# Designed miniproteins, single chains, continued (2): the designs that were tried, part 13

Each design is a single chain, and the fold is of that chain. pLDDT is the mean over its residues in the fold that is shown.

## One batch from the design tools (miniprotein)

Design m4426
Fold by ESMFold2-Fast:
Structure m4426 (fold): chain A 100 residues (1-100)
Amino acid sequence: AAEEVARKLLEAETDEEALLVLLEWARTVAPEEQLPLLEEAEEAARAGRVEEAEELFLRAMEPGVAALREARANGTPLGPLAQALLAALEPLHLAFQLEL
């Protein structure tokens, strides 16, 4: 559940640990075409390249954010994906970068 992801983010002691929680969640909701970017982001995070991993994560989530904005404009909600994205990103400054 999206609330479980948010809870794990609050329990994370480091930016690396928080990012790994986000990447695990993103792999469950992202389109198949975005999985290579999420894999690259996980590798960067594990190597301590947190800034690079965050950039790759944001790129992987961009289609979902674009679809959410379009759905809001058309009055069609994205349902569970939109709810999961908002719940996971709200406790992080990354939400501001995605302009949700």
Scores: mean pLDDT 65

Design m4427
Fold by ESMFold2-Fast:
Order: structure tokens, then C-alpha cells, then sequence
Structure m4427 (fold): chain A 56 residues (1-56)
């Protein structure tokens, strides 16, 4: 389900920051999580819009 997809995206984002050796502060991590969640929501909205168009 999408909940698992969100969790996976957040985990990937966290790993990317750690791999880059960037200073991952709690605030930065929280912002990253919020950004990823927003990105997922936007992507899901785009996908639904495309699916809606196809039913026309």
C-alpha cells in the first residue's frame, strides 16, 4: 500500500543524506521527511489526474 511506499521513500532520503556525509540534524531530517511526503502527495495527485483523464 501507499503507506509502505511513503516509508520507503523517507528511508531512501535518509540514506542518501547519510551517504553524502551531510550533517543530518533532527530539524533537517524532519524537513526532509516533510518534503518527501509532500513530493509523494504531489506525485500521487499527478498520477490520479492522469488516470482520471484516461476515463474521459
Amino acid sequence: MEKEKEQKRIEEARKRYEALGWPVTPARLAALIATEKFGIAMEDMRQELEDGSSVL
Scores: mean pLDDT 66

Design m4428
Fold by ESMFold2-Fast:
Structure m4428 (fold): chain A 70 residues (1-70)
Amino acid sequence: MEELRRRADELIERELQLIKEKGNVTDEQFEKIRAKLRENRDRLLAHTTPEQARRILDVAEAWLEEEEKR
């Protein structure tokens, strides 16, 4: 579970960096997005098995890698 939490946090930070670089967002909007992503992470880890969470994170990472290339 700790490994999955760390992976989710790393993906959140990568997504936030992408949003910051590609979007015109204020610091207030950025913090709201961060809070929302952390809430979604906590919900994911609370309501899925480690195997399910790993699969979801693998899909999210693949999507993020594609978006980072754009």
Scores: mean pLDDT 77

Design m4429
Fold by ESMFold2-Fast:
Structure m4429 (fold): chain A 100 residues (1-100)
Amino acid sequence: MEEELQNLKARYEELKKRILEVMTLDEIRASLTDEQLGLIEIVSAVSGIPEDTLLFLVALVRLGYPEEDIETVLRYIEAKYGPDAAKVARSLIEDYKKLL
């Protein structure tokens, strides 16, 4: 389990670096509505997932990254923050896919 978390963290950090080559955290925030940012803040507060992690997850979806990359980040969230946190993050992503 700890080895799996370390591997998922490494993949997450790689994806994060790739996103930051295309857009900054401030640009990701600026691309979202006040309502969407408010939802990220609520999800972060309830789940314990850092807001930055949720912003990178949303950026992957908006930039059209493969489902495999999105699932990698969700697995990292599950391994680090628990299955309830991962479920909330997955719900957030499905809602954004429908609206974006």
Scores: mean pLDDT 79

Design m4430
Fold by ESMFold2-Fast:
Structure m4430 (fold): chain A 73 residues (1-73)
Amino acid sequence: SEELRERAEKLIEEADEKAAKEKDKKKKLGLEVGVGLGRISVAVGEIAGEPDLGYELGIRVVERALEEPESLA
């Protein structure tokens, strides 16, 4: 689904931008971990032939990073 892909890409970009501006080391690490896991989820979904599953997993991990970055650090 193009909507899932666009949502995943936008959330990953938002988290990456927040990580770049973050001054708290633990929150920054959690955001960076969320971005990395989000990108991996997207890539694995595409390789496995289930891109929408990859997008949904990426969205969930990035949303967690944006809401509670310290939980991933």
Scores: mean pLDDT 85

Design m4431
Fold by ESMFold2-Fast:
Parts: sequence; C-alpha cells; structure tokens
Structure m4431 (fold): chain A 64 residues (1-64)
Amino acid sequence: SAMRKEFIEQLKEDLDQLLHWVRTHASETQRQNLLAQLEYQIGTETDPEVRKLLEETLRELRRL
C-alpha cells in the first residue's frame, strides 16, 4: 500500500538522521543508551522489514 511505502521510507529517513546525529553530536552516554534501546526494540519487533532496518542501523551505530 502507499501508506506502507511512505511509512518505511520515513523510517529509513529517520534512522539515517539518527545515525548522522550520533556521528556529529551524541555523547558517549547518549550513544550507549541508543544502542541499548535499539537492541531492545529489535527483540520486540514483529515486522521483519522494520526489524531488518533496525538491525542494519544497529550495525552502523556499533561501527561508530
């Protein structure tokens, strides 16, 4: 559906902006809190496409 595509596209944009913010502004404490929060969300996410995007974001976040 169009709404589903818009949702996934917006999520991708939000996650890319989050990674940019972490690279440029986040403190060590904020980064560690985001890692823990994202790991928790991945564990509870039932949508496989959303979970994949969160897992990709977690991998990039861990590389920072």
Scores: mean pLDDT 88

Design m4432
Fold by ESMFold2-Fast:
Structure m4432 (fold): chain A 103 residues (1-103)
Amino acid sequence: MEAERVGRLAKERALKLGLSEAEAEYIGYVAERLAKRYGAELVLEAIDLWESEKRPNVGEERNLTADIMAGLMHMAAGIIRAFKKNGHSEEELLKEIEEAKKK
């Protein structure tokens, strides 16, 4: 599915940016779900915005949905970091993500 391709791309980009496998997998999971709901094109735009390390800016020639999606991806990475800091294993997080992906 297109959504699965978008999720894989988001995971690969997160790994390239130096994020852990668990952080990358969670970002991929979020991207796949957003692509299923809003379409692959919008999620790809949000990934590009996130990779540019620019804060989403509603005042420019960008649509609000893409800005919100970029913000959600940043938040997802933060949540994974918080989980690991609180003693959750990367394996535990990956298992939860896989369960969530089962539809």
Scores: mean pLDDT 63

Design m4433
Fold by ESMFold2-Fast:
Structure m4433 (fold): chain A 109 residues (1-109)
Amino acid sequence: AEEAAERGLDEGLRYGKEHPDLTEVKLVLKPDMTVEEAAYKAGFALGLAIGAKVKRLDITVESLEALQGVAEALRVFERRYRDQVPPDFEIRLSGPTPAELEAARAAAA
């Protein structure tokens, strides 16, 4: 998942630099997504937000796998870009709580 997050960040950053008209980034991670897919997409969204210099990133997670992927992408992002994040940059995480996601998984089993 770390390598997927790093690929996402690098690709998102490049795309964001080429699209400076972008004002916000919104990402919805679907329930059937793998940790690696979620890490890549979250990494891409983070890179895109920094490259385009947007002030807000909204991430919606609907599974524990997606939440794990987002956590990995945030860890990689903080390690690589800590000193490059604007002071007014906001990351908003939304969706069911981890407890609600665990309950939903148990019910679906």
Scores: mean pLDDT 77

Design m4434
Fold by ESMFold2-Fast:
Structure m4434 (fold): chain A 83 residues (1-83)
Amino acid sequence: ADAEALREGARALEEMYEKGLPSVPADVSARFIEALRRVYEEDREAFERRAREVQEQMEKLDKGEQVRLVVEFLRDLADEVEA
């Protein structure tokens, strides 16, 4: 469930950027935010470490690359949750 929500969120973010959509659908957004919260609660230290690495990389990237980095981060989290 959580892995699926994270992958759905990643896909929606990617589509939002590529198709110029105004926002991610509210139901998709709510589900992936809840999944992120559960991942954070399961291993707070590991999540904070990965988030810091993503944040440091984002400062050097353009908007398209930033979206791609966030999408990859969410997909990596989904793979970890599914394992």
Scores: mean pLDDT 76

Design m4435
Fold by ESMFold2-Fast:
Structure m4435 (fold): chain A 68 residues (1-68)
Amino acid sequence: GAIDEAINEIKKLGKEKGGLISVDEAVNLLKKFNLPEDAINLVKKLGKLKGGLITVDEAIDLLKLYSV
């Protein structure tokens, strides 16, 4: 599904970036897969707390909340 595809793209991006991705990159990816606005807002909030960079694991854990 869209969440699994988004997780795979985040893993790929993180591998290229050493495990850290920008909030803008994560938000653009979520929008590409038409994830709900609530998911996008949570990623933006996490990024604000973390200074604009989030780990791949943090992004994946957040997306898993929308698959249960």
Scores: mean pLDDT 78

Design m4436
Fold by ESMFold2-Fast:
Structure m4436 (fold): chain A 79 residues (1-79)
Amino acid sequence: ERAELEERRRALAPALVAELEEAAKTDPEVAEILELVREGRLDEAAERISARYGVPLEVARNGLRAIAETIRLAEEAAA
């Protein structure tokens, strides 16, 4: 199960990053959050999401860790 999920995440990572980049072109908040994630400033990005969308900080951190991992896998696949 976990091995299959990791394979799917790695295979889909470039497409998911492309979707996030497209969203960032139309939503400046998404663009700012993606920049913070790329800079490794996950706590700042999580606080921004928590404040803006009213989600618990822990939920925001978990979501941003997943996004950061997706970006890392996409970069690794491109290398």
Scores: mean pLDDT 73

Design m4437
Fold by ESMFold2-Fast:
Structure m4437 (fold): chain A 64 residues (1-64)
Amino acid sequence: MSIEEKVFEEAMEVADRALKEGLSPAEAMMRAQKVIQSREDEVPFSKQAEILQKVADRLARKTA
């Protein structure tokens, strides 16, 4: 699995956990963004934006 895929899975796991704990989608996104940002040395900024977008899309689908 690529580093981008691993970071996406980690961010999604954190976001899903936040939603299961009763936090808002906005809070889940904030948690996911912090996970992605913690990997800034391994993932370039353009890829961080792409991963965050994928997390947002997945969360929107789950809450639709």
Scores: mean pLDDT 79

Design m4438
Fold by ESMFold2-Fast:
Structure m4438 (fold): chain A 85 residues (1-85)
Amino acid sequence: LEEEVKKLEKEVEELAKELNLTDFASRLLLEVKGLPLEDRYKILSLILKGLKRIKAEPDPQKQKELRQELYKELEEYFKKIGEKR
């Protein structure tokens, strides 16, 4: 699991660099560092899926919408984790 999390972090960083979203990804990675390993894996998987979807979208306007959707999904997930503690 630890190795899988590190692999996901690298993939997120690489995709964020390709998409010019390094600042966005860096903030998310910092927020994830305080979480249990299983939650880190789930959130990183969601981030990676979102970034792959943005990369596959040829329309810049839709790419911007997908980025906003990803951010909102992550905010909701962080709220759910906080409420269950």
Scores: mean pLDDT 75

Design m4439
Fold by ESMFold2-Fast:
Structure m4439 (fold): chain A 69 residues (1-69)
Amino acid sequence: SSHADFLPPGRGDDEFLKEFAEVALKLEDKDRALLSRITSAADPRAHPLWDQLSEEGRALLEPLLARME
């Protein structure tokens, strides 16, 4: 089961939190369900669930993942 918090640990300024929430709302239900598990990985793009994201979901997440690294 997913924890309630999708947000990556150590990232939490107001602008990032707002953008992350807005991106999460734009994702399809399936992409949103994968989000917390993918973003908790050391390399989210290497996670097995990354391939299950839509192309749109990956495009929306890429700028946020760049700020996590």
Scores: mean pLDDT 65

Design m4440
Fold by ESMFold2-Fast:
Structure m4440 (fold): chain A 69 residues (1-69)
Amino acid sequence: MVRTRVLPGDPEEVERGVRRFALEAGMDPETAEELGRAAGRVVRDNDAAAVRVEADTDTGEVTTTALLP
């Protein structure tokens, strides 16, 4: 099952939001923290307006995409 969430482009909120989303998807705390930090960094480096997070619970894959305004 694919789960999708869009988070606003505040780097700290994105980091917290992605970490929480990954934990809710059943990922390890270390993996969730690493994904959150990576997403926050992507927003910070690209001045993104938002981030799309997609989690496939069947494959365990998580994808984060920066959305420009």
Scores: mean pLDDT 75

Design m4441
Fold by ESMFold2-Fast:
Structure m4441 (fold): chain A 74 residues (1-74)
Amino acid sequence: MSKEEEERRKIRQKKFDYAVKKLLEAGATEEQARLLAELILRHYESGVIKDFDKAVEQAAKAVKSRLEALEKLR
């Protein structure tokens, strides 16, 4: 395996871990955080998402806003 391929896998893993952490901090469940992180990463890899960090921040903000809205209804 080339050093370039190994470096790409390490970068991908770090991005995934970052997204999961941010989504969990926003109040997502572990399952939701992993699913959303994988979806964001796949869209980033396909070129649909240009800024990974911004996409993660937007997803985390959406999760937090939805949870806050649901808590107001209880």
Scores: mean pLDDT 79

Design m4442
Fold by ESMFold2-Fast:
Structure m4442 (fold): chain A 91 residues (1-91)
Amino acid sequence: GSGLRALRLEPPVAKVGETVTLTLEFDGPAKVKIEVYDEDGNLIESKELEVPPGTATIEFKVTKAGTYKIKLTVESADGTRELEIEVEAKE
């Protein structure tokens, strides 16, 4: 199949002041929308891109402790997939 095959979040638990990297791996071309929200619902990062097979990354800095929410929409030959990932940031 073609589409999203793997994702990796680093670090898995962040400290305030760290940069979180989300890495996505694709076996085929895809359209990706990524939105990152802080605990208060503020949009802190937004990226929309068309990706060839391979790797795509997004980075965001955690500026305050709390739960960050990453909303991911992937449109590929396999269809549309929506994912929500939570990241904890600690002092």
Scores: mean pLDDT 81

Design m4443
Fold by ESMFold2-Fast:
Structure m4443 (fold): chain A 80 residues (1-80)
Amino acid sequence: MLPTVEELRENLESLKEYLEEWIKEQEKRLSPEQVEKIREVAEEMVAELEALIAAGDTDPEKWRAVLLDFIDRIDKIIEE
């Protein structure tokens, strides 16, 4: 079943809250430069997801692709 635009908005708000708490935890372990890069990547991911919502695009494959790209970018920053 494809998610509705409303469900995607709710999911994005939950994701934003989760990311803020997760980034705070990373501040204890990572350098300030790594944390800044993580924030930039998170902002880009949120912007891409907001663009999908604004377009009325409820394709879960596109949402998943954005999330997987985010995970890959975060992994590279942490391994620096």
Scores: mean pLDDT 80

Design m4444
Fold by ESMFold2-Fast:
Structure m4444 (fold): chain A 74 residues (1-74)
Amino acid sequence: SELADTYLTLGLSYLGERKYELAIKAYMEALKLDPNLKAAINGLQQAIDEYSKQPDANEALIKEAKEFLEQHKA
């Protein structure tokens, strides 16, 4: 899906800018459109890992994203 690929690209861009909440949300949207998009699974895992290291991280979003990711891992 072109839309899933667009969200994947947005997630990668936000992650590079250290905009972790936007990156997480973009990767989750990509996976809602294409659940088997391995690049988005890997990107979401990286965004969660990097955001979890931040002292002001949104714990509720991290928990939601981790639960979402578990549903999409093989």
Scores: mean pLDDT 86

Design m4445
Fold by ESMFold2-Fast:
Structure m4445 (fold): chain A 76 residues (1-76)
Amino acid sequence: SMWEKESKEEEEFAKRLDEALAKTEAEHPGDKEAVLETVIALMLSDPESAATMASLSEELQRKIAENNLALFEQGK
């Protein structure tokens, strides 16, 4: 169902985000800008979020990335 598909896509995105953030932290420790750029890049590459993110201004993309990062860091 669409519900099950969304849940799986969210789980896969979270795994990709965790791996990308771990790599960014290892390469650029404490660099908040590099972390946010990583989140934005992943959202722009994800088929479910790419169109929405591409339609937003850079300022809104950054705010959404910051919100998603905060939720991810808090364990959802």
Scores: mean pLDDT 72

Design m4446
Fold by ESMFold2-Fast:
Parts: C-alpha cells; sequence; structure tokens
Structure m4446 (fold): chain A 81 residues (1-81)
C-alpha cells in the first residue's frame, strides 16, 4: 500500500464514521489495520510522504479518540492542539 493510499483510506474512514457507515468497532479495526500498514512501509517513505501520512493519522486518531472509539490505544502523539 502506498503513502497516498493510506492517506486516502484514513480520510475515507473518518468520513464514513461521520456518516454512520461504520460502527465504532469497525472504525477501530480499520484504523488499527491502516496504522499497521503505515508502520510497515514507513522505512520506505520519503520525508514528504511521512509528513502526509502522519497528518492523516493524527486527524483520524483525534476524531476517533474524541468519539471514544480508541480507548486502549497508545497514542503516538499527545499534543495539546
Amino acid sequence: MSAEEIVERLEELVEKYKAGEVSPEEAKEQLDELLKEASAIGKDLSEEEQRRVLAAVNRAQDLLYEAGVIVDGDLSRLPPN
């Protein structure tokens, strides 16, 4: 999976969750899968791709965390925002 595809899937997941197309459980499962994919390809990504993926991950995690979907996750970031 490419960095661009991961970003697109993370954005799609957020939009589907907002639209009620996926359950909280499904959203968490899909997020975990996308984080696994991002981690697996991270070493092969350019600096630009890494920044883009990180931004998409942060957005998805923020929205799902606010919704209480992510409860046992180790947040890779804890910024005040």
Scores: mean pLDDT 72

Design m4447
Fold by ESMFold2-Fast:
Structure m4447 (fold): chain A 72 residues (1-72)
Amino acid sequence: LSEEVIEEIEKKMKELVEKGASNEEIARAIAEILLEKGVSEEDVGKKVLEAAKKIAETAKDEEVKKAAEEIV
């Protein structure tokens, strides 16, 4: 995954966390972004976990980091 895609995902996660979205809703939003970027239906689950792991390690926002950790 590109850094640009990870930044887009992190921004979307922050918006959803601020709105009180569930971890399931957040995971679905990540999947939608990845599908829009050309990830296949077969690979999207794997790529969601890959993105969540990276965000859990790198995010500065504690609420976003926590949501990413719960998705992994």
Scores: mean pLDDT 82

Design m4448
Fold by ESMFold2-Fast:
Structure m4448 (fold): chain A 90 residues (1-90)
Amino acid sequence: MIEVEAEVIGEVIAGPTTIEVTVTLANGEKLTLYTSAEVKDKEEAIKAAEEAALKLLNAAAASKGLKVEVKLKSVETGEEVEVKVKVTRT
């Protein structure tokens, strides 16, 4: 089973937020999922990032630890917020 834990580095701006998830495979190929959410705070942003990452990992049939990157971007300001993602295999 794959578990994902996300940590937001920096401040999240409330409002419409674009979420970009990239999974890098062992051969260097990458899969990217683009989604969006309206977030009120950092906790909602973390949950949205974790759910998007899990969705892409499950779709990729990934049963081992892969490099996962998540970027959050405020639609209002255009600022990107760094998200640190930890993938654990149980």
Scores: mean pLDDT 75

Design m4449
Fold by ESMFold2-Fast:
Structure m4449 (fold): chain A 64 residues (1-64)
Amino acid sequence: RLRAVVEEALRRIADEDEITRGVFEIAAAVVLVTGGTVEDLIRLAGKLGERVERAVREAARAVE
């Protein structure tokens, strides 16, 4: 489930600048490999910006 949420969130932030998208990709990869949760990903996304946090929350709803 977490991988699907990451993939959907990346599609939703495709219009963000390359740096913001790249930082999110690295952060999401770390959450995936360390066995983090969707909630961990949402909290981390919030530190990157409100738009990124919203994209992750919407991705989580779209996957489930």
Scores: mean pLDDT 79

Design m4450
Fold by ESMFold2-Fast:
Parts: sequence; structure tokens; C-alpha cells
Structure m4450 (fold): chain A 74 residues (1-74)
Amino acid sequence: SAEDLAKEVLLLVQEAMAAAGVPDEEITRRLNAIVEALKAGDYARARELVREALDLAGVPEERRAAILALLDQT
């Protein structure tokens, strides 16, 4: 479902930021911003926020593209 894909994307973003040593307060703030954008139906903003978080976490381009493709299916 769209909800299951969104939850998977949020989990992958959280795990990537934690693995990269991003502070818990920053992780929480970024995840909350993504959730807010999704609730508002602002998918372009949600996609940009996910991309920025994955880039901050140093996720390789190919893996980042795969995660964004999951979000694009929601």
C-alpha cells in the first residue's frame, strides 16, 4: 500500500541518517518535516526533503534513486 511504502521510506531515511552519525534531534526534525509534507499532499516537498536527508547521510546516488522511486509510488 501507499502507507506501507511511505513507512518503508521513512525507516530507510532514519536508518541512513543514524548510521551516518546525524544527531537524534536533527533526525527527528527531518522525519517530522517529511511526514508533514506527506500529510499536506505536498509530494514534491516530501521528495526533496527525502533527497536532502539521504544526501546528508552520504547515501550513494544509485541507492538514493532507488529509495526515491519507492516514494514516487505512494
Scores: mean pLDDT 86

Design m4451
Fold by ESMFold2-Fast:
Structure m4451 (fold): chain A 72 residues (1-72)
Amino acid sequence: GPVYSAAEVAARLKEAGLVPDDRLAVGMPFPQRLEAGGATELARAIDVDGDGVLDEEELARLLAMAQGGPLY
C-alpha cells in the first residue's frame, strides 16, 4: 500500500477539514496536541519508525482518531 510523509498526512487532514491550518486554535480538546506543531507535528508523533513516512493503516487510524474526538 502507499506510504505518506508527515507533510502529506497534514495535507490530508486539511483536505478532510479536520484542521484549519498547520496549527489549531488554543483551547481545542483532542486537537490540542496539534496546537504545538499543527497537523504535521501530530503526523510525526504517530510515525513510530521515525522514517518520516506513514503507511495507509496509520493514516486511517489518525483520521479515525481525529474524527472520533471533539472537533470544530
Scores: mean pLDDT 52

Design m4452
Fold by ESMFold2-Fast:
Structure m4452 (fold): chain A 90 residues (1-90)
Amino acid sequence: SDLEVVREEAERALELIEKKLLEKYGEKVQPFLDEMREEARRRIEELLREMERNPDMPLEKALVLMLMHLIAVSAETLIRIRRAEKAEEA
């Protein structure tokens, strides 16, 4: 189903983002990644419910909305990580 495609693509993208952030910043950022995963899942579940309410929503639009949610959550997480690093250096 379209719902399953969106859920699977979101999980794959989220795992890639987590891997890249761990590679760049190390294990110290794990709590930020855990919070990011919870927030991402919450936003994706909201999108899935919107898709159920609006069956006319094209899969392409749903995938774009999913990617936009993951971009936003990733950016918020990067800001939190950088603020934490700056606080330790101050």
Scores: mean pLDDT 87

Design m4453
Fold by ESMFold2-Fast:
Structure m4453 (fold): chain A 67 residues (1-67)
Amino acid sequence: SLEEAAKAIQEVAGVTPEEAYRMALAIRQALKAGATLEQIRNAVRASAPGLTDEQARKAAEAAVKAL
């Protein structure tokens, strides 16, 4: 679910609940458009430049699993 995806993003990336929810919504929309996990990970890195590569990867993977 979107709520579970947002919670997972928050736990791995350390972002606010509001930021996590926005990221989860964007990831869900990207998945519906046929984006690959790699494309989603790159988009997460671009939107949150303060995250490490590992944090961005874990956030993308966790959100995709919850959606």
Scores: mean pLDDT 78

Design m4454
Fold by ESMFold2-Fast:
Structure m4454 (fold): chain A 75 residues (1-75)
Amino acid sequence: SREEEERRREEEAIEVAVGFLASVYRLTPEQKEALLKAVREGVDPSSLSPEEQQLVAQVRALAETILEVDRRYEK
């Protein structure tokens, strides 16, 4: 369905954003997986370090930007 396709694109955008930021910040595989989980599941901000909170926010902002660009070019 269209809802399933939109969900798939959201998941792909998150994975791309996490991969990009993991490369930029040279995260370990364990840190990358933890970041991906925090973004997907939603974690209480009080359980995250300030650096982790910033990374989660950057992933969400980048994923939204990717989706916006995708929407503009698919019309």
Scores: mean pLDDT 77

Design m4455
Fold by ESMFold2-Fast:
Structure m4455 (fold): chain A 70 residues (1-70)
Amino acid sequence: MEAEEREALERLRAEVARLPERHRRAAEVALEHARDDSLTIRKVAEAAGVSVATARAAMRRLLALARELA
């Protein structure tokens, strides 16, 4: 189970690495804090140093990639 989840996560990280720098930064912050229930798009934007709009777009793309790799 965890090995398959880890492989999917590694593939997701590889796809995230192909995103534009601002979107990649926001997606990486979100992925690192995936277990933080208090993590909001606003907090992702602040931590990544990007706009809320960029963080929202990155989060949508990350969610879409995760669904494609599941």
Scores: mean pLDDT 74

Design m4456
Fold by ESMFold2-Fast:
Structure m4456 (fold): chain A 81 residues (1-81)
Amino acid sequence: NAEDEAWIDRLEAEIDRLEQEFKNATSKEQLWELLVRAVLLLIEAAIGLKYSTDPALQARYQALIDRLNALIDEIEKALGE
């Protein structure tokens, strides 16, 4: 429905923003803020996947989860420097 589409579109937009902010991050404080935001979005995407019965939406949530896991790994690696 329109609300589910609006919600996942918002998650996609927020993940796009986090990916861009990560590329421009210059401090460990910025990296920690991005990590927290990525983890919170991961929880929201996981909830969306669990409660979705639409295969197309399930595929979109899974793609977002995969992107967030990759981003979290990159942020953790950067924080390890």
Scores: mean pLDDT 86

Design m4457
Fold by ESMFold2-Fast:
Structure m4457 (fold): chain A 58 residues (1-58)
Amino acid sequence: GIKEEIKKKVKKYLEEKYGIKLPEDATEEEIQKAIESLNEEQKKEVKEFIDKLIEEKT
């Protein structure tokens, strides 16, 4: 589903951009915790990335 696709893309984005390695089956909780570990500027980048993914699927 759309949520699962978004989770996978966000996980890869975190790994590629910030070096945060999450398991392939990472939960929403684990992904949120990783995002919370970022600085404020990086959190904005992640939010914009997620918003763009949602918009492209609509």
Scores: mean pLDDT 77

Design m4458
Fold by ESMFold2-Fast:
Structure m4458 (fold): chain A 84 residues (1-84)
Amino acid sequence: SEIQQLEAEARALAAQLEQAIANGDVEAALRTFEQYVETLRQGMLLKAKEAGLPEEKIQQMLAWIDEQTPAARAEVAALARAAA
């Protein structure tokens, strides 16, 4: 299913992100993080729609992801810089 494909992609991106952080490659870590977040958004949106969640709840979940993303991005950058 599309959800299973997105979950597999998210898992692969998470592994790539971990490697970029460990290598101290801030630019690669941030690029991979952006791809990871987008994959999570797509997977969440499909799961929520298949579960029949109201559009208002879907929008709330997307807004929450958007609110958390800047802090998570900063943490990814800090971890990669510390590894360099």
Scores: mean pLDDT 86

Design m4459
Fold by ESMFold2-Fast:
Structure m4459 (fold): chain A 72 residues (1-72)
Amino acid sequence: GHRAAASILGSALWSSRESGRPLSREQAENAAKAIEAAGDKEAARALLEAMKRSPDGRVSEAELEELLARFG
């Protein structure tokens, strides 16, 4: 299951909502590493692909919600 991805992405989404800011490149990279270390390579790869689609490497609240819908 995607339990680790759901937990990590959920925390990232909460942080993004509370701050009113998209997830930074560094935050997205750290989250992806944590997800991969938990054994979820597919969810980690999807988060990195979302980061790559952004010109500044940030992941929006909407993209975090989409990832949670897919992996939560």
Scores: mean pLDDT 83

Design m4460
Fold by ESMFold2-Fast:
Structure m4460 (fold): chain A 91 residues (1-91)
Amino acid sequence: MRLEELAEEAGEKVRLLLLKMGVPEEEAEEIAERVKEALLVLGLEAAEEVLRKLDELIEKLSNSENVEEVKSELERLIEELLKRAEEKKKE
């Protein structure tokens, strides 16, 4: 299903971004898996939106922009996703 493919792609992009920022591989993999699970709960539209934001963050890092700013934005994105998925599970 397309949602599963997008969620897996988003998880891999999160893992790669975290690794580039110096997060340990084990922690990066755990966070990536949580993001994938959250997107599977939230659905296709959320997965597409998150992928767009992740692509923007990857582009910012590739252009040698401020790594601390990108890290802060990524952490906020992950936190908001996990909260939204938790709220949907309660419904």
Scores: mean pLDDT 81

Design m4461
Fold by ESMFold2-Fast:
Structure m4461 (fold): chain A 89 residues (1-89)
Amino acid sequence: MEAEKRGEEERKRLEEELREEGYRFYREVLGMDEESAEGAAEWAVELALGIDTGIAVPQTEEEKKFVEEGRERFKEIERKLKEELEKAE
Protein backbone atom coordinates (compact mmCIF):
# COMPACT_ATOMS: atom_id res chain seq x y z
CA MET A 1 0.00 0.00 0.00
CA GLU A 2 1.31 3.44 -1.01
CA ALA A 3 0.41 5.20 2.25
CA GLU A 4 2.38 2.66 4.35
CA LYS A 5 5.49 2.99 2.16
CA ARG A 6 5.22 6.79 2.12
CA GLY A 7 4.94 6.80 5.91
CA GLU A 8 8.11 4.75 6.21
CA GLU A 9 9.92 7.13 3.82
CA GLU A 10 8.70 10.23 5.70
CA ARG A 11 9.83 8.74 9.04
CA LYS A 12 13.22 7.92 7.50
CA ARG A 13 13.53 11.51 6.22
CA LEU A 14 12.65 12.91 9.64
CA GLU A 15 15.12 10.53 11.30
CA GLU A 16 17.87 11.77 8.95
CA GLU A 17 16.87 15.42 9.54
CA LEU A 18 16.81 14.94 13.32
CA ARG A 19 20.21 13.19 13.23
CA GLU A 20 21.63 16.15 11.31
CA GLU A 21 19.92 18.70 13.60
CA GLY A 22 20.95 16.72 16.68
CA TYR A 23 24.55 16.47 15.48
CA ARG A 24 24.65 20.26 14.99
CA PHE A 25 22.90 20.82 18.32
CA TYR A 26 25.35 18.66 20.28
CA ARG A 27 28.33 20.13 18.40
CA GLU A 28 27.34 23.82 18.46
CA VAL A 29 25.13 24.17 21.57
CA LEU A 30 26.63 21.55 23.92
CA GLY A 31 30.19 21.66 22.49
CA MET A 32 30.61 17.92 22.06
CA ASP A 33 33.29 16.40 19.86
CA GLU A 34 32.28 14.73 16.56
CA GLU A 35 32.17 11.14 17.88
CA SER A 36 30.17 12.06 21.00
CA ALA A 37 27.82 14.31 19.02
CA GLU A 38 27.08 11.53 16.50
CA GLY A 39 26.27 9.06 19.28
CA ALA A 40 24.19 11.59 21.21
CA ALA A 41 22.22 12.57 18.09
CA GLU A 42 21.43 8.93 17.29
CA TRP A 43 20.34 8.33 20.89
CA ALA A 44 18.13 11.45 20.92
CA VAL A 45 16.43 10.34 17.67
CA GLU A 46 15.71 6.91 19.22
CA LEU A 47 14.19 8.62 22.29
CA ALA A 48 12.08 10.86 20.03
CA LEU A 49 10.80 7.72 18.26
CA GLY A 50 9.80 6.28 21.65
CA ILE A 51 12.27 3.40 21.38
CA ASP A 52 13.20 1.95 24.77
CA THR A 53 16.98 1.87 24.44
CA GLY A 54 17.57 1.13 28.13
CA ILE A 55 19.76 4.24 28.23
CA ALA A 56 19.40 7.25 30.54
CA VAL A 57 16.83 9.98 29.85
CA PRO A 58 17.84 13.42 28.47
CA GLN A 59 20.27 15.10 30.89
CA THR A 60 19.97 18.81 30.00
CA GLU A 61 17.04 21.17 29.38
CA GLU A 62 18.27 21.76 25.82
CA GLU A 63 18.46 18.00 25.23
CA LYS A 64 14.96 17.48 26.65
CA LYS A 65 13.63 20.22 24.35
CA PHE A 66 15.28 18.62 21.32
CA VAL A 67 13.77 15.19 22.12
CA GLU A 68 10.30 16.65 22.79
CA GLU A 69 10.35 18.64 19.52
CA GLY A 70 11.39 15.46 17.70
CA ARG A 71 8.51 13.54 19.32
CA GLU A 72 6.02 16.19 18.19
CA ARG A 73 7.34 16.01 14.61
CA PHE A 74 7.01 12.19 14.59
CA LYS A 75 3.48 12.44 16.05
CA GLU A 76 2.50 14.84 13.24
CA ILE A 77 3.75 12.37 10.61
CA GLU A 78 1.84 9.55 12.33
CA ARG A 79 -1.34 11.65 12.42
CA LYS A 80 -1.07 12.49 8.72
CA LEU A 81 -0.51 8.81 7.87
CA LYS A 82 -3.54 7.69 9.89
CA GLU A 83 -5.64 10.39 8.21
CA GLU A 84 -4.61 9.10 4.77
CA LEU A 85 -5.26 5.48 5.78
CA GLU A 86 -8.77 6.43 6.98
CA LYS A 87 -9.40 8.16 3.64
CA ALA A 88 -8.29 4.97 1.83
CA GLU A 89 -10.93 2.96 3.73
Scores: mean pLDDT 68

